# Designed miniproteins, single chains, continued (5), part 99

Each design is a single chain, and the fold is of that chain. pLDDT is the mean over its residues in the fold that is shown.

## One batch from the design tools (miniprotein)

Design m19654
Fold by ESMFold2-Fast:
Structure m19654 (fold): chain A 104 residues (1-104)
Amino acid sequence: SPLERDIALVREARRLVEETLKKVENASLEEAKKLMAELAERLRALRAEYAPTDPGVAAVLEEIIAEVEALATDESATKEEILEALERILAQLDALLRRLEARA
């Protein structure tokens, strides 16, 4: 169903963000920015594959991709700002997932 596909999309997006957060914790700033660029590409590919039907899911994923891309290219971004952003994104995806699962 469209809902099951949107749930699967959010679960996989969450997994990618969590994996990236763990890698960034042990990375240099340069490595962290590279990991953010890779995360943005992976999230774009995931969005294309699943093609979310819920406009709320589509909007949240688009906002997350934009934030991750901005941090990857921001010359002034710190490792702490990247970690805080990933933790905030993870919490946002957790909240979205709980909302979708309540409708299943």
Scores: mean pLDDT 89

Design m19655
Fold by ESMFold2-Fast:
Structure m19655 (fold): chain A 76 residues (1-76)
Amino acid sequence: MKNISRAIGLALRAIGHELDGDFEGALETAREAIALAESLGQDPSRARKLLKEAEKTGDAELAARAGVEAAILATK
């Protein structure tokens, strides 16, 4: 079943953390969005790759992007 409201909330939260420069908040939100997509039977492989790159570089934008892409998958 689609959990669209939760997915939208996670996407907005990831963007908010990126705009605030909060790398840890963006990472945590991305991990939550990836877990949600997986729980709904989606393959978040692209989001996981973005998250791994973010972890290597400390890039909050990449972390937020991973969260947004996983959240979009969770709406399908």
Scores: mean pLDDT 81

Design m19656
Fold by ESMFold2-Fast:
Structure m19656 (fold): chain A 64 residues (1-64)
Amino acid sequence: MGNSVAAAESAARAAERGDAEAAGAGGWLHPLTNGNQELAKKAAEAGRRGDAAGAAEYGKQGAP
């Protein structure tokens, strides 16, 4: 699911900018955080660091 990578990266960038509200509104990781906050957090952290491959891996693990 390519959209999961884009969503994780967008949420991570919003969080890096201090836009926690925008990161939450990014929503694709929001349902996932209710079930697995660790994966969502790792995906966001990898995206913030510019690690697209890591963000993709965590996003893929969280995708249905």
Scores: mean pLDDT 54

Design m19657
Fold by ESMFold2-Fast:
Structure m19657 (fold): chain A 65 residues (1-65)
Amino acid sequence: MEIHIRVVIDASDLSKEEAEKLKADAEARARLEGLRLREELMAQNPDLEVKVSYEVRVLTKDGEL
């Protein structure tokens, strides 16, 4: 089983510095949530191999981070 977490944030109203901080926070949260979902699924099905992947995209007025 595979869990894919994809987050897209429209940060066109933010500065590049604010958008970079937001991306770092969102990546940390995506990792944490992926691990939680994996543990919950494995608790219900201990013989199940669960793989987690994540991708965070932040859209700014100057391009994608």
Scores: mean pLDDT 82

Design m19658
Fold by ESMFold2-Fast:
Structure m19658 (fold): chain A 89 residues (1-89)
Amino acid sequence: PPVLERLVEGARLVAEGALSGSEELIREGIRLAEEVRRAGEEADNEGLRELAERVIRLGEEALTSENREELAEEALRLAEEAERLYRQP
């Protein structure tokens, strides 16, 4: 579904931005995750909303923290979780 693809993209952008020090990439990832969070809320899909909120949290931490490597690893794990959901029936 497009919403899960968007979440995977958002999480990957947060990870790339954290590793490269690009606030633009981190903010773009947060923006995509916010769209997914809204979609999850409108669809009453708690799991989707929670995953999107985790991506948003990691992105916000990456903007204010120097522990960018650890945050990038967490964001990539969230991208893998979203990708698994996308490829499951």
Scores: mean pLDDT 80

Design m19659
Fold by ESMFold2-Fast:
Structure m19659 (fold): chain A 91 residues (1-91)
Amino acid sequence: MIKKGTKLKIKITEVVSPDIAFGEVIEANPKPEGIKVGDQVLIRGKIPLKVGDEVTVRFVADGKTYTLKGKVIEVLSEDEFVIEVTDYEVH
């Protein structure tokens, strides 16, 4: 189960629009259930991302759809950032 305060490091692989990108999970701490390094995610936010921005990250793992709400806590490059999960839903 993904917990509030989980940190995800994500690399943007494709920018679809100013508000939508695809990315890949490159690190997770603590390791949540269902998320794996290499998992593809859909990112909704203001691109390019800045520290303090709110983003929504959606992905499918183990037959479940996860929707994470997070805050950007670090921008490492134009395509790499770290979010802290503030809320989540599982369907």
Scores: mean pLDDT 78

Design m19660
Fold by ESMFold2-Fast:
Structure m19660 (fold): chain A 60 residues (1-60)
Amino acid sequence: RVEEAARIFERSAELHEKQGNYESAARAYRGLADEYERLGNTEQAEIWRKKAEELEKKAK
């Protein structure tokens, strides 16, 4: 179930990024980070969180 949620967030992020919608892409990556953090994978969660921050900077 959690793996499916992560996959949905990843697809959403990629779609929005391709469309230039960096704000929505960043939100999806933040969702991914939260899911990995719940799984105890803090290293992967941090990677997705930094990705979201980078895209949020581009959105402004």
Scores: mean pLDDT 77

Design m19661
Fold by ESMFold2-Fast:
Structure m19661 (fold): chain A 56 residues (1-56)
Amino acid sequence: VDEEIKKLAEELGLTPKQVRDLLKNIDNPIVQELAKKEAGLTDEQLKKLKELKKKI
């Protein structure tokens, strides 16, 4: 799981810690909005995060 998180962090231009924090609360609309504003995440990238959370 840590390896998948590191890979996704590199793809998104985030740190592994930021990806882990997003995964914990990815279904929270406030977290989704912050990810879009601070990290410039697209809806497709948010979908990838939701899929990763289902595998964890």
Scores: mean pLDDT 74

Design m19662
Fold by ESMFold2-Fast:
Formats: structure tokens, C-alpha cells, sequence
Structure m19662 (fold): chain A 70 residues (1-70)
């Protein structure tokens, strides 16, 4: 179902977030920059999606870690 697909995608996103977090920490995580990027992505996600608060938080954190690794 569409709901099962969304749940599976969310689980994969959580796994991706944890992997990106570990890589960012290995590079000496800039916590202040991470919080700035998380806030930016969270606002963009809130404006453009109908995701739950938990889903928005995970997506914003994953995006922030990915940006820090560029």
C-alpha cells in the first residue's frame, strides 16, 4: 500500500541519517553549522510537504548532515 511504501521510505531515511551522522562526526562535526542547516531545511520541508513532525525532523537532519559532507 501507499502507507507501507511511505513507512519503508521513512525507515531507509532514518538509516541514511545515521550513516551520514557517523560520517559527519568522523570529519569533526561542526555542531553550530549543523543546527543552522537543520533549521533551514526544516523550514523548507514544512513549507513544501505534508509530512509528520517526526518525518520532517529526520529529513531535515539527513539533509543537514549531507550538506556538511559536501
Amino acid sequence: SKEEKREKMFEKLKELKEELKKKAEEKGLDKKKFEELKKKYLEEIKANTNLSEEEREVMAEAAAYAELLQ
Scores: mean pLDDT 81

Design m19663
Fold by ESMFold2-Fast:
Structure m19663 (fold): chain A 69 residues (1-69)
Amino acid sequence: SADELLKEGLKYYSEGDYEKAIEAFQRAIELDPNNADAWTGLSAAYRKQGDEERALEYLRKSLAAVEAA
Protein backbone atom coordinates (compact mmCIF):
# COMPACT_ATOMS: atom_id res chain seq x y z
CA SER A 1 0.00 0.00 0.00
CA ALA A 2 1.00 3.65 -0.31
CA ASP A 3 1.19 3.93 3.51
CA GLU A 4 3.59 0.96 3.67
CA LEU A 5 5.83 2.48 0.97
CA LEU A 6 5.77 5.83 2.78
CA LYS A 7 6.97 4.07 5.98
CA GLU A 8 9.75 2.32 4.03
CA GLY A 9 10.85 5.65 2.52
CA LEU A 10 10.93 7.30 5.96
CA LYS A 11 12.98 4.38 7.34
CA TYR A 12 15.57 4.65 4.54
CA TYR A 13 15.66 8.44 4.91
CA SER A 14 16.38 8.13 8.68
CA GLU A 15 19.19 5.63 7.85
CA GLY A 16 20.74 8.06 5.33
CA ASP A 17 19.93 5.84 2.33
CA TYR A 18 18.45 8.63 0.22
CA GLU A 19 18.51 6.61 -3.02
CA LYS A 20 16.27 3.89 -1.52
CA ALA A 21 14.14 6.53 0.21
CA ILE A 22 13.51 8.26 -3.16
CA GLU A 23 12.57 4.91 -4.77
CA ALA A 24 10.06 4.10 -1.99
CA PHE A 25 8.54 7.62 -2.03
CA GLN A 26 8.20 7.53 -5.84
CA ARG A 27 6.34 4.20 -5.60
CA ALA A 28 4.04 5.64 -2.90
CA ILE A 29 3.23 8.57 -5.25
CA GLU A 30 2.53 6.15 -8.14
CA LEU A 31 -0.14 4.47 -5.97
CA ASP A 32 -1.48 7.74 -4.50
CA PRO A 33 -0.44 10.99 -6.26
CA ASN A 34 -2.34 12.98 -3.58
CA ASN A 35 -0.06 11.66 -0.80
CA ALA A 36 1.42 14.99 0.35
CA ASP A 37 3.72 13.24 2.87
CA ALA A 38 5.34 11.20 0.08
CA TRP A 39 5.98 14.38 -1.96
CA THR A 40 7.47 16.03 1.15
CA GLY A 41 9.70 12.98 1.73
CA LEU A 42 10.87 13.05 -1.90
CA SER A 43 11.66 16.78 -1.54
CA ALA A 44 13.64 16.19 1.69
CA ALA A 45 15.63 13.29 0.15
CA TYR A 46 16.62 15.33 -2.92
CA ARG A 47 17.68 18.23 -0.68
CA LYS A 48 19.97 15.80 1.22
CA GLN A 49 21.53 14.88 -2.14
CA GLY A 50 22.14 18.61 -2.86
CA ASP A 51 19.42 18.94 -5.52
CA GLU A 52 17.74 22.09 -4.17
CA GLU A 53 15.80 22.86 -7.39
CA ARG A 54 14.21 19.40 -7.54
CA ALA A 55 13.54 19.54 -3.78
CA LEU A 56 11.60 22.79 -4.28
CA GLU A 57 9.68 21.32 -7.26
CA TYR A 58 8.49 18.35 -5.16
CA LEU A 59 7.65 20.61 -2.21
CA ARG A 60 5.32 22.50 -4.59
CA LYS A 61 3.78 19.14 -5.57
CA SER A 62 3.15 18.41 -1.88
CA LEU A 63 1.31 21.75 -1.49
CA ALA A 64 -0.75 21.07 -4.64
CA ALA A 65 -1.74 17.61 -3.28
CA VAL A 66 -3.03 19.20 -0.04
CA GLU A 67 -4.91 21.96 -1.94
CA ALA A 68 -6.54 19.40 -4.31
CA ALA A 69 -8.25 17.68 -1.36
Scores: mean pLDDT 85

Design m19664
Fold by ESMFold2-Fast:
Structure m19664 (fold): chain A 84 residues (1-84)
Amino acid sequence: SAAEEQLAALERRFGELATRFNTAVANNAPKEELQIILEEFEALKAELEALLKESTDPEIKARLQALIDEVEYLIQRLRKEIES
């Protein structure tokens, strides 16, 4: 379905951003780079929340909520890294 294809694309974007975040932290990247990753995670969260609001399929809703929770966790970690 279109919703499954949209979710799959957002899951791929999450994986790419999570890899970038892990690499940036491991390499002690500048705060400016962490800020860009943070902004991209915030944009991803907004898209996930928009899709969740439109979704009626319980399985898709559960997957979206799980992904939103993971994104929020990484946003909180990024904010802490930037503020420290």
Scores: mean pLDDT 89

Design m19665
Fold by ESMFold2-Fast:
Structure m19665 (fold): chain A 84 residues (1-84)
Amino acid sequence: ARVEVVVDLSGLDVAAQAEALARIVAAIQAAGGTVTDLTVSADGTRATIVAEAADEEVARRVAAAAREAAATVPGARVTEVRLA
């Protein structure tokens, strides 16, 4: 299963963006996801994180973990999650 997480970083400085992404990636990995791609927009306002999960249940846990991790960083917000 694939999980795509889109994160709004538009209100954060570079250090806060790095912290948000580090926490989200760590949470995805802890939930059983394998991060296969991480793309940040040219203006730094959006990140897209793609992770693989063993099944749909792991994919749902990965999605929930990413949202919870983003919520720990003021101004970081998960705007979209796609499961496949």
Scores: mean pLDDT 85

Design m19666
Fold by ESMFold2-Fast:
Structure m19666 (fold): chain A 66 residues (1-66)
Amino acid sequence: DIRAYVRAILYQNPTATREEIIAALVALGFDRAAVTRAVEELEREYGGDLSRLLLTDIKLPEEFQE
């Protein structure tokens, strides 16, 4: 699932841009158009900029947010 890899990349590199995420996934063998769509879907669902959500604050894997 491309979306899971997008999340993993952003988790390791919170400052990663859309282009960097797409390039990393293409390097892993994913189709460019498919990863672009997945990134756009995530951006839409999380308020238009996914990197804002992963920049700071509480980490979900360690501790549940409220």
Scores: mean pLDDT 66

Design m19667
Fold by ESMFold2-Fast:
Structure m19667 (fold): chain A 64 residues (1-64)
Amino acid sequence: MRRVRIAVPAEDTEAAAEAARAAADNPDIAGVGTTAEVEAEAEALEAAGRAEVDARAAARAAAA
C-alpha cells in the first residue's frame, strides 16, 4: 500500500448521521471511543447549522 488516496473531503451531515446510526446498531463492540467521536462530529455539524439559522434570524430582525 502506498497511501496515494488519503484525501477524503466527504464528511457531511448524512455521512456523520449514518456512521452514528451504524455505531448504535452495534453498541456491543463499536470500537471503544469511536462512537463518541462520531457523535461529537454530528453534534458539531448540528451546532454549525443552528448558528447559521440564528445568524440569519438576527440579520432579518435587525433589518426590520
Scores: mean pLDDT 59

Design m19669
Fold by ESMFold2-Fast:
Structure m19669 (fold): chain A 102 residues (1-102)
Amino acid sequence: MTVTQSPSELTVKEGETATITQTTSSAGTMSWYFQKPGQLPQLIITNNTTLESGVSSRFVGSGSGTSYTLTINNAKKEDSGTYYAMLEDDGVFGQGSKLTVT
């Protein structure tokens, strides 16, 4: 299975939308993790679109087939950190995307 997460780094201003995409060589089920600097990764989206309890509705998972997207609406400074897609079927993580909100 080939997985590619893009972009590797991304800077947005507060109030802007950030978009991170994971592409796969075959259809699967995608989860998204958020890691703050110095912290363990936290699950934020599971089953492509399911928002975890306590996670802001500004985070939206979408996609199917071979393309999956995490959208962060109305970005806030606390959203800064590294985001990882994880292919649930195989347990394969993407390379990570570092978001900086200015």
Scores: mean pLDDT 85

Design m19670
Fold by ESMFold2-Fast:
Structure m19670 (fold): chain A 103 residues (1-103)
Amino acid sequence: SEKAKRAQAAFDEGLRLLREGRYEEAVEAFREAVRLNPEYAPAYALLGIALYLLGRREEALAAFEKALAINPEFRLAATLLRLVRAGPSREEFEAWLDQAIRD
């Protein structure tokens, strides 16, 4: 579907922006992805990551909860939700992400 392709393109752009440290722009790209596909659990998880890196903890928690509501077996979203609820510093969160990406 054309709409699904556009959602994927927005998600891929969000990932690129997130890797570049362009967190506000990454948030907008992931919001476009979930607007085009409201069941896009991975886009909600990455939206939450970008929001947390911006210090927007409450919005990050809501994004992770939405990812889990869509896919209750989404282990990454469950781990992120638990981690962010513990209130890590940005530096602690970034260190965890670096470790998780290497695995």
Scores: mean pLDDT 88

Design m19671
Fold by ESMFold2-Fast:
Structure m19671 (fold): chain A 91 residues (1-91)
Amino acid sequence: SLEERSKRVEEALKQAFIDFFKVEGREEIAQLFNDPSKLPEALTKLREIRAELEKEADAVPDSQEQARLFARILMVGMAISLIEKEIEKLK
């Protein structure tokens, strides 16, 4: 069903974000994804990371490096959206 497909996509995205943050050396954020009570803390940290990446992207003159930072900003933005959706489900 469409619902089962959407659930599998959300679970795959969650796992992809966990793996992403582990590779980035931010294992504490990856661990927060496994505990529903810590999702608001994860959200705060992800928003801080996105703000830092945006400042770096604005400061860097190299277009290739700027593109890499934008890709990371997009990944963090998607993780924020997923966590916001999960927090709403817990209300």
Scores: mean pLDDT 76

Design m19672
Fold by ESMFold2-Fast:
Structure m19672 (fold): chain A 78 residues (1-78)
Amino acid sequence: MEEAERLKEEGERAREEGRYEEAGRLFDQAAKIYEKAGDYKAAREAYGQAALAYSRAGRMDEAVARIEKGRELTEKAR
């Protein structure tokens, strides 16, 4: 999970620098790693971060797709 944590840290830095589309992509990559590892809570949080970043970048279709993915993972974590 070191790679997922690294991607999440890079996403946070990109977001702080106003690089919202890059931040969304980095959080999305981290979320996919968490999802493959079965860490659905961490995956959902990362998809939420990606959705917020894409929304700030004006990429509403990408934001909605990550919100939907997070909702799917919430059902798996129940």
Scores: mean pLDDT 84

Design m19673
Fold by ESMFold2-Fast:
Structure m19673 (fold): chain A 85 residues (1-85)
Amino acid sequence: KAEELLEKGEEAFEKGDYKTAAELYEEAAKEALEKGDKELAIKILEKLIEVLEKWLERATTLEEQMEAGARLTGAAAKLVTLKRE
């Protein structure tokens, strides 16, 4: 469920495992949307953006920066779409 994935994502984020945290938050947002919980999905996407911004900030390779940046753009686009509805 979305809440369980969110909790696991928070644990990964606290450990500095930004990639795993992002994957877990992405899955949590997907589950929230599948259940029709738009408000929960928005909150999870906002947390995902924070994780991706931190990953991008700490990324030392161009490849990591590109991956984090692309995922950040995707998360921001989804958030804008959901808030527009």
Scores: mean pLDDT 84

Design m19674
Fold by ESMFold2-Fast:
Structure m19674 (fold): chain A 73 residues (1-73)
Amino acid sequence: TLSDLTVLRIALLELKEYGYLPETGLEAVRATVEANRDNPEVRELLEELLETAKEVNAPERVIEFFEELLSSL
């Protein structure tokens, strides 16, 4: 459904608090994006996730993951 973006919002909070996201979290983000590709909030949340990951100096794999996922939209 178009409103289930809780996974993306939780990922944003985790990045802000811990400065990283585990592989299982990245997989959950990917699945949520694929299920909600037509929701305009997905792009906005991915852009915020990417900005936050760069701001907190998250591992390069996390930053590259969001860049790749955003480019797939």
Scores: mean pLDDT 81

Design m19675
Fold by ESMFold2-Fast:
Structure m19675 (fold): chain A 86 residues (1-86)
Amino acid sequence: LSDEELAEIEKEFKKFDYDGDGVITLKEFTDYMRRLGIPTGGYQKMFDLLDLDGDGVIDFDEFRLGLIVKRKNPSTPFAVPTEEDK
């Protein structure tokens, strides 16, 4: 990844991690997804796909990996905002 791509991923992580505590909770994840107009029915499964430890939080590494997977397979239900959203 380029430095610009890494900076973009970090900015997207901070959008979920409003408090800046370095992790994303299920509540923060679902609240952010609701703001994007995404239906709530898929949030738990999307969160579980990123939560490799099963501890109920997503750290920066897990988030980065999920975003990279979305870039390769844009049809996946992991919805992170892009400049070209519409």
Scores: mean pLDDT 65

Design m19676
Fold by ESMFold2-Fast:
Structure m19676 (fold): chain A 86 residues (1-86)
Amino acid sequence: AIAWNNLGLVYENQNKLDEAAKAYGRAIELNPNFAKAWNNLALVYEKQNKLDEARKAYELALELDPNNEEILHNYKLFLERVKAKE
């Protein structure tokens, strides 16, 4: 799980968003409770303008780790950006 999450971060840094999403997806398949991988997947979906998928991934990340400041911050910024587009 951790290795796949780290590979996703490498792909994301290279702006290979589809490969990043697949790597984070594999991390989640190995550990469905990996809140950080759900958060990283949500960020990739947001960058791809897949806003419904991003929202669901953020909500699941927060369900798994409700006091995680990084996830809370990212979700808050996501909601502000979505509201600005409406």
Scores: mean pLDDT 82

Design m19677
Fold by ESMFold2-Fast:
Structure m19677 (fold): chain A 96 residues (1-96)
Amino acid sequence: KEEEIRKEIQELEAKAVGLVLRMIGLYLDAQTAPPEQLPAIRADLRKERDALVEVENKIIELYEKMGKKDEANRAKEWLKRVQELADRYLAEIEAL
């Protein structure tokens, strides 16, 4: 049971990394995109952010089920920082 949960967390962590990299890529694309493409980039960045929140909440829930309070708290702090980063990216793109 515990090994199964750890494997699920590892798969979710890999997915979360991919989502963060896609958000960074979208932010970088926005810096050189023509103005007509910016609404689509913002929409895609919001979708990646929302998917990341779902994945991270699942990771937090799994750590809590295992009684890994420190790991759950680290995941919560990381989620908070990534949400702040996404909000900053969206604001900077909107200012373009």
Scores: mean pLDDT 88

Design m19678
Fold by ESMFold2-Fast:
Structure m19678 (fold): chain A 65 residues (1-65)
Amino acid sequence: SPVDRAQRIVQATIGRVHYYIQQGRNDDAQQIVDNTIDWLRQTVPQSVADSLIQQMQQRYRQFQS
């Protein structure tokens, strides 16, 4: 389903964001987060997008701490 695919994409993006942060590539990490947010908003219902965006942003903040 589109929701299952979106969940897999978000998990892959979280891994890529972690990698970029570890490499000091903070701008690349922010760009992939922003691109994934835009894609989610176009691809899945708002409630699903909001949940996945919150999960991704929470992980992003944790990686920077």
Scores: mean pLDDT 87

Design m19679
Fold by ESMFold2-Fast:
Structure m19679 (fold): chain A 74 residues (1-74)
Amino acid sequence: IEEDLKKELERWYELAVQLAEEALRISTDPDFRAEVERVLEKAREAYKNGDAISVLAYTIEAATLLAIARQRAA
């Protein structure tokens, strides 16, 4: 059952990376890009530490930043 949390950890981290990369692709604002990079770094640290809940939280934050990036680019 800890094995299921490990699978969720990997899935959420992969999603966080994808969302952050997309936000960075569509945003040209250096301050916003720096914020996306900070969230990605925090997600990476949480992933390395096996903290599935923190990875999930940063994945949600990355999704929010992507939504903001899309709104600002439109």
Scores: mean pLDDT 82

Design m19680
Fold by ESMFold2-Fast:
Structure m19680 (fold): chain A 98 residues (1-98)
Amino acid sequence: MKRVEELIERIRELIERLRKEKDEEEALRIAEEAVRLAEEAVRLAEEEGDREAALEALELALEAAMLALRKAKKKEIILRAIGLALRAIGEIIELELK
């Protein structure tokens, strides 16, 4: 299995954990880890030539950020979740422009 595919599976596991998470701060931490893994997947995709898998990882990370945003109640957590979603969108745009 390509390393990018392994990162995608880890992101999917984080999303499932995130769906069950009731604490907004822990939900944000899970989403932050999903975005970090997706950014690693983009780096590895350049080495492995699997751009489509990197895009899938970023799209899943965006889903995680949006789930964390839906669970957010405190203004600080809402703003951080928005920032995380924008970060994932920016990486998607950069990947599509290359």
Scores: mean pLDDT 84

Design m19681
Fold by ESMFold2-Fast:
Structure m19681 (fold): chain A 78 residues (1-78)
Amino acid sequence: MNEEARELLEEAKRKLEEAVEALKQGNYDEAIELAEEAIELARKARELSTDEELILEAEILEGLAGIVLGVAKLLKSK
């Protein structure tokens, strides 16, 4: 389970990086979708993990992706 959780965290990191890049480019719909995917991947990693460090990393990724999601939604609504 730790290997699978680690793979999910790496995928979540990639999705978060892609979401931030989409946000910078003004592609708000894409940023929303990518941020939501990052949140789901991080949540799955947290649920599969019994390792305190992996759980914390997943929680941090969920929080950061949530911020990106919120910003993208706000900018899209303007």
Scores: mean pLDDT 86

Design m19682
Fold by ESMFold2-Fast:
Structure m19682 (fold): chain A 98 residues (1-98)
Amino acid sequence: MSAEELEKKGEEAYEKGEYEKAAELYKKAAELYLEAGDVDKALEALKKAAEALDKSELSPEEKRKKTSELVGLEIRIVAARIRQESPSIAAADEKLLA
């Protein structure tokens, strides 16, 4: 299943007001874009997932849990982008976080 297909399904769910489903579909699209090395599309899909989650009718605790998952994914996408643009900077960041 392609990231683009998941993003389209997420858009359809979002338009129907199925925000929780849209957030999950956009998150999966972002993960697949990241695996494909398309960090810019991964970040865009992640932003859409966050917007859908914010509009969802989930409890505050469920929103916090899902937001934490999205934050973790954002860190991975940003790290991948840094590595793509400057391997030396990425290596320095890994050493600073260790």
Scores: mean pLDDT 79

Design m19683
Fold by ESMFold2-Fast:
Structure m19683 (fold): chain A 75 residues (1-75)
Amino acid sequence: SEEKKKKIEELEKEALMKEVEAAMYLIAAAVTKLASKKSGKVDKELIEEYEKKARELEEEAKRLEEEKKKLEEEL
């Protein structure tokens, strides 16, 4: 149905947005690690926060992909 197709597209876009955001947090963590190496000061808490946020977003993206897969099976 058209409604199911629209829902699948919405879930796909939301999952991709979460994956992109997770990648951005991983980049931020890597940049913070590089800055720490150059300055001799390690912002361990900030690195851990970025990596944790990335993991949370990856789990959300995975959940959305599973919901999408279930709807695709119903087409």
Scores: mean pLDDT 85

Design m19684
Fold by ESMFold2-Fast:
Structure m19684 (fold): chain A 84 residues (1-84)
Amino acid sequence: IELPKEEERKEAAEKYRELAKKYKELAEKEENKELSKLLEELAKAYEELAKALEAGDDEKAKEKLEELLKLSEELKKVIEEKLA
């Protein structure tokens, strides 16, 4: 998992906040409760990642990136089960 360099962290944090906003909006529109919860958790994780990057907390940022990977895998499994 690659962390942004110091000079890139502000830009990276802004991008992650935009992703958090998009996932939050998707969660609000999602009729499936399981998918809605996963989308909300993704949004929160992106917000926490952005905050960690702005604070220079590399350990917390790495932890949140790992959390995001796990949540993304869970989301894919739920979607795949519905398409199967």
Scores: mean pLDDT 78

Design m19685
Fold by ESMFold2-Fast:
Order: C-alpha cells, then structure tokens, then sequence
Structure m19685 (fold): chain A 106 residues (1-106)
C-alpha cells in the first residue's frame, strides 16, 4: 500500500539521517537534528505541506550553524532521503522546497 511505502521511506530517512549525523556531530546536536526530522516526517505523513516546509526550514536553520563540510554533507543526505518520502507522499511543493533549502545551505 502507499501508506506502507511511506512508512518504509520515513524509517529509511530517520535511520539514514541519524547514522549520517552521528558520524559528524556530537550527541546533543544529533538529538536536536532528529527532533526536527521527526517533526518533518510527522508533517509529511499527515500530508501537511506547510508544517513539513516549516520543520524543514528549522532543520536547515540548525544545519546552518554547523561547520561548512558538516552542513553540506547533512544537507545532501537530508535532501536525498526526504525527497524520496515527499515524492511517495505526492507532495511536489515540499520536494521543490527541499531543493531550495539544499541550495541555500551550500
């Protein structure tokens, strides 16, 4: 089902992003990043595009405070995995927003 595919994409995003963040950031920063990621995931699963964009903006804001190489790496990982979830959800405006956020974090 679409719901099962979205849940699988959400789990992939959460696991993949946590693994990536854990290689480049301290545990406190990882916890803050994951809290914002959970808000993004919940918003996408609820089909709330405005909430998803707002959560992505907050996540990008936190990433912007990190060293340039860390920021670029995490932005790329987030965009790749989050775009898969947004695409499965049929949320084209969220996909476009994620492209703009990655560009802003470069």
Amino acid sequence: SREARMRARAAELAAGFREAASTVADPETVDRLMSLLDRFVDAVLARDAAAAKAAADELAGLMATLPEETRRFLAAVFHALASGLAAEAGMEDVEAHLVALEEALL
Scores: mean pLDDT 88

Design m19686
Fold by ESMFold2-Fast:
Structure m19686 (fold): chain A 56 residues (1-56)
Amino acid sequence: SEIKKYLLENFDLSEEEAEEVVAVAEAFAKALGITDPELIKKIAEMFAELEVKYRG
């Protein structure tokens, strides 16, 4: 996935964490009817930031 590659290059995420973030972002976008690839990427970025910040 292009989004997964972007997340791995720009965030401190493992490959497994990046896959989970992409899956969550795609599921969230689908639930809201969002089909714009740029918005899906922004949703993935937001979830990646939350994953890194609130990892405990």
Scores: mean pLDDT 83

Design m19688
Fold by ESMFold2-Fast:
Formats: sequence, C-alpha cells, structure tokens
Structure m19688 (fold): chain A 87 residues (1-87)
Amino acid sequence: DRFVVPVGIDSDIVRVYDGTAWRDIDVKKEVEKNGIVNVTATAVLAGDRAIVSATPMDVTFFKTKGGTIIGIVTSAEEPVEVPASTL
C-alpha cells in the first residue's frame, strides 16, 4: 500500500534531502515553468513542518485551480511528520 500526505507550501523555496545532500527547490518558479515538479527525497521541509522517511519518497508539487501551490508526498512506507525544528 502507498501512503499519501498533502503538504502546504509556506515559502517559494522548499528544502529536500535526497539521501546525500540538502537541496533547495524554488517550487513557485519551477511549477510556473514546468507545471509539475517531481523529486525524490527522504526528508521534505515545508514551513514549520518536516516529512521524513527511512526510504525515498516521491514528492510532487503543482498549482491548484485556485492558484495555490501544494505538495503531495507518496511513500511505500509510512512517513513521519515532525516539527522542522526537530531536524
């Protein structure tokens, strides 16, 4: 079974950990350019929240019809949501 967790985007920049390094993604710029942004990560920082997994998660960013950019995390294992200050 797959786990799906919605993520609100509080900043234009989202930080992801790809298993080796932290990377900054300008999700607003990339979504406006490409429509959809797909990344693989073991941790996602979105505002004051972090979604983490021991195994890689698929993270998709897109713009809703209302004009809001959101993220969807899809994982084969249940991810854990923690305060970003925990990392």
Scores: mean pLDDT 78

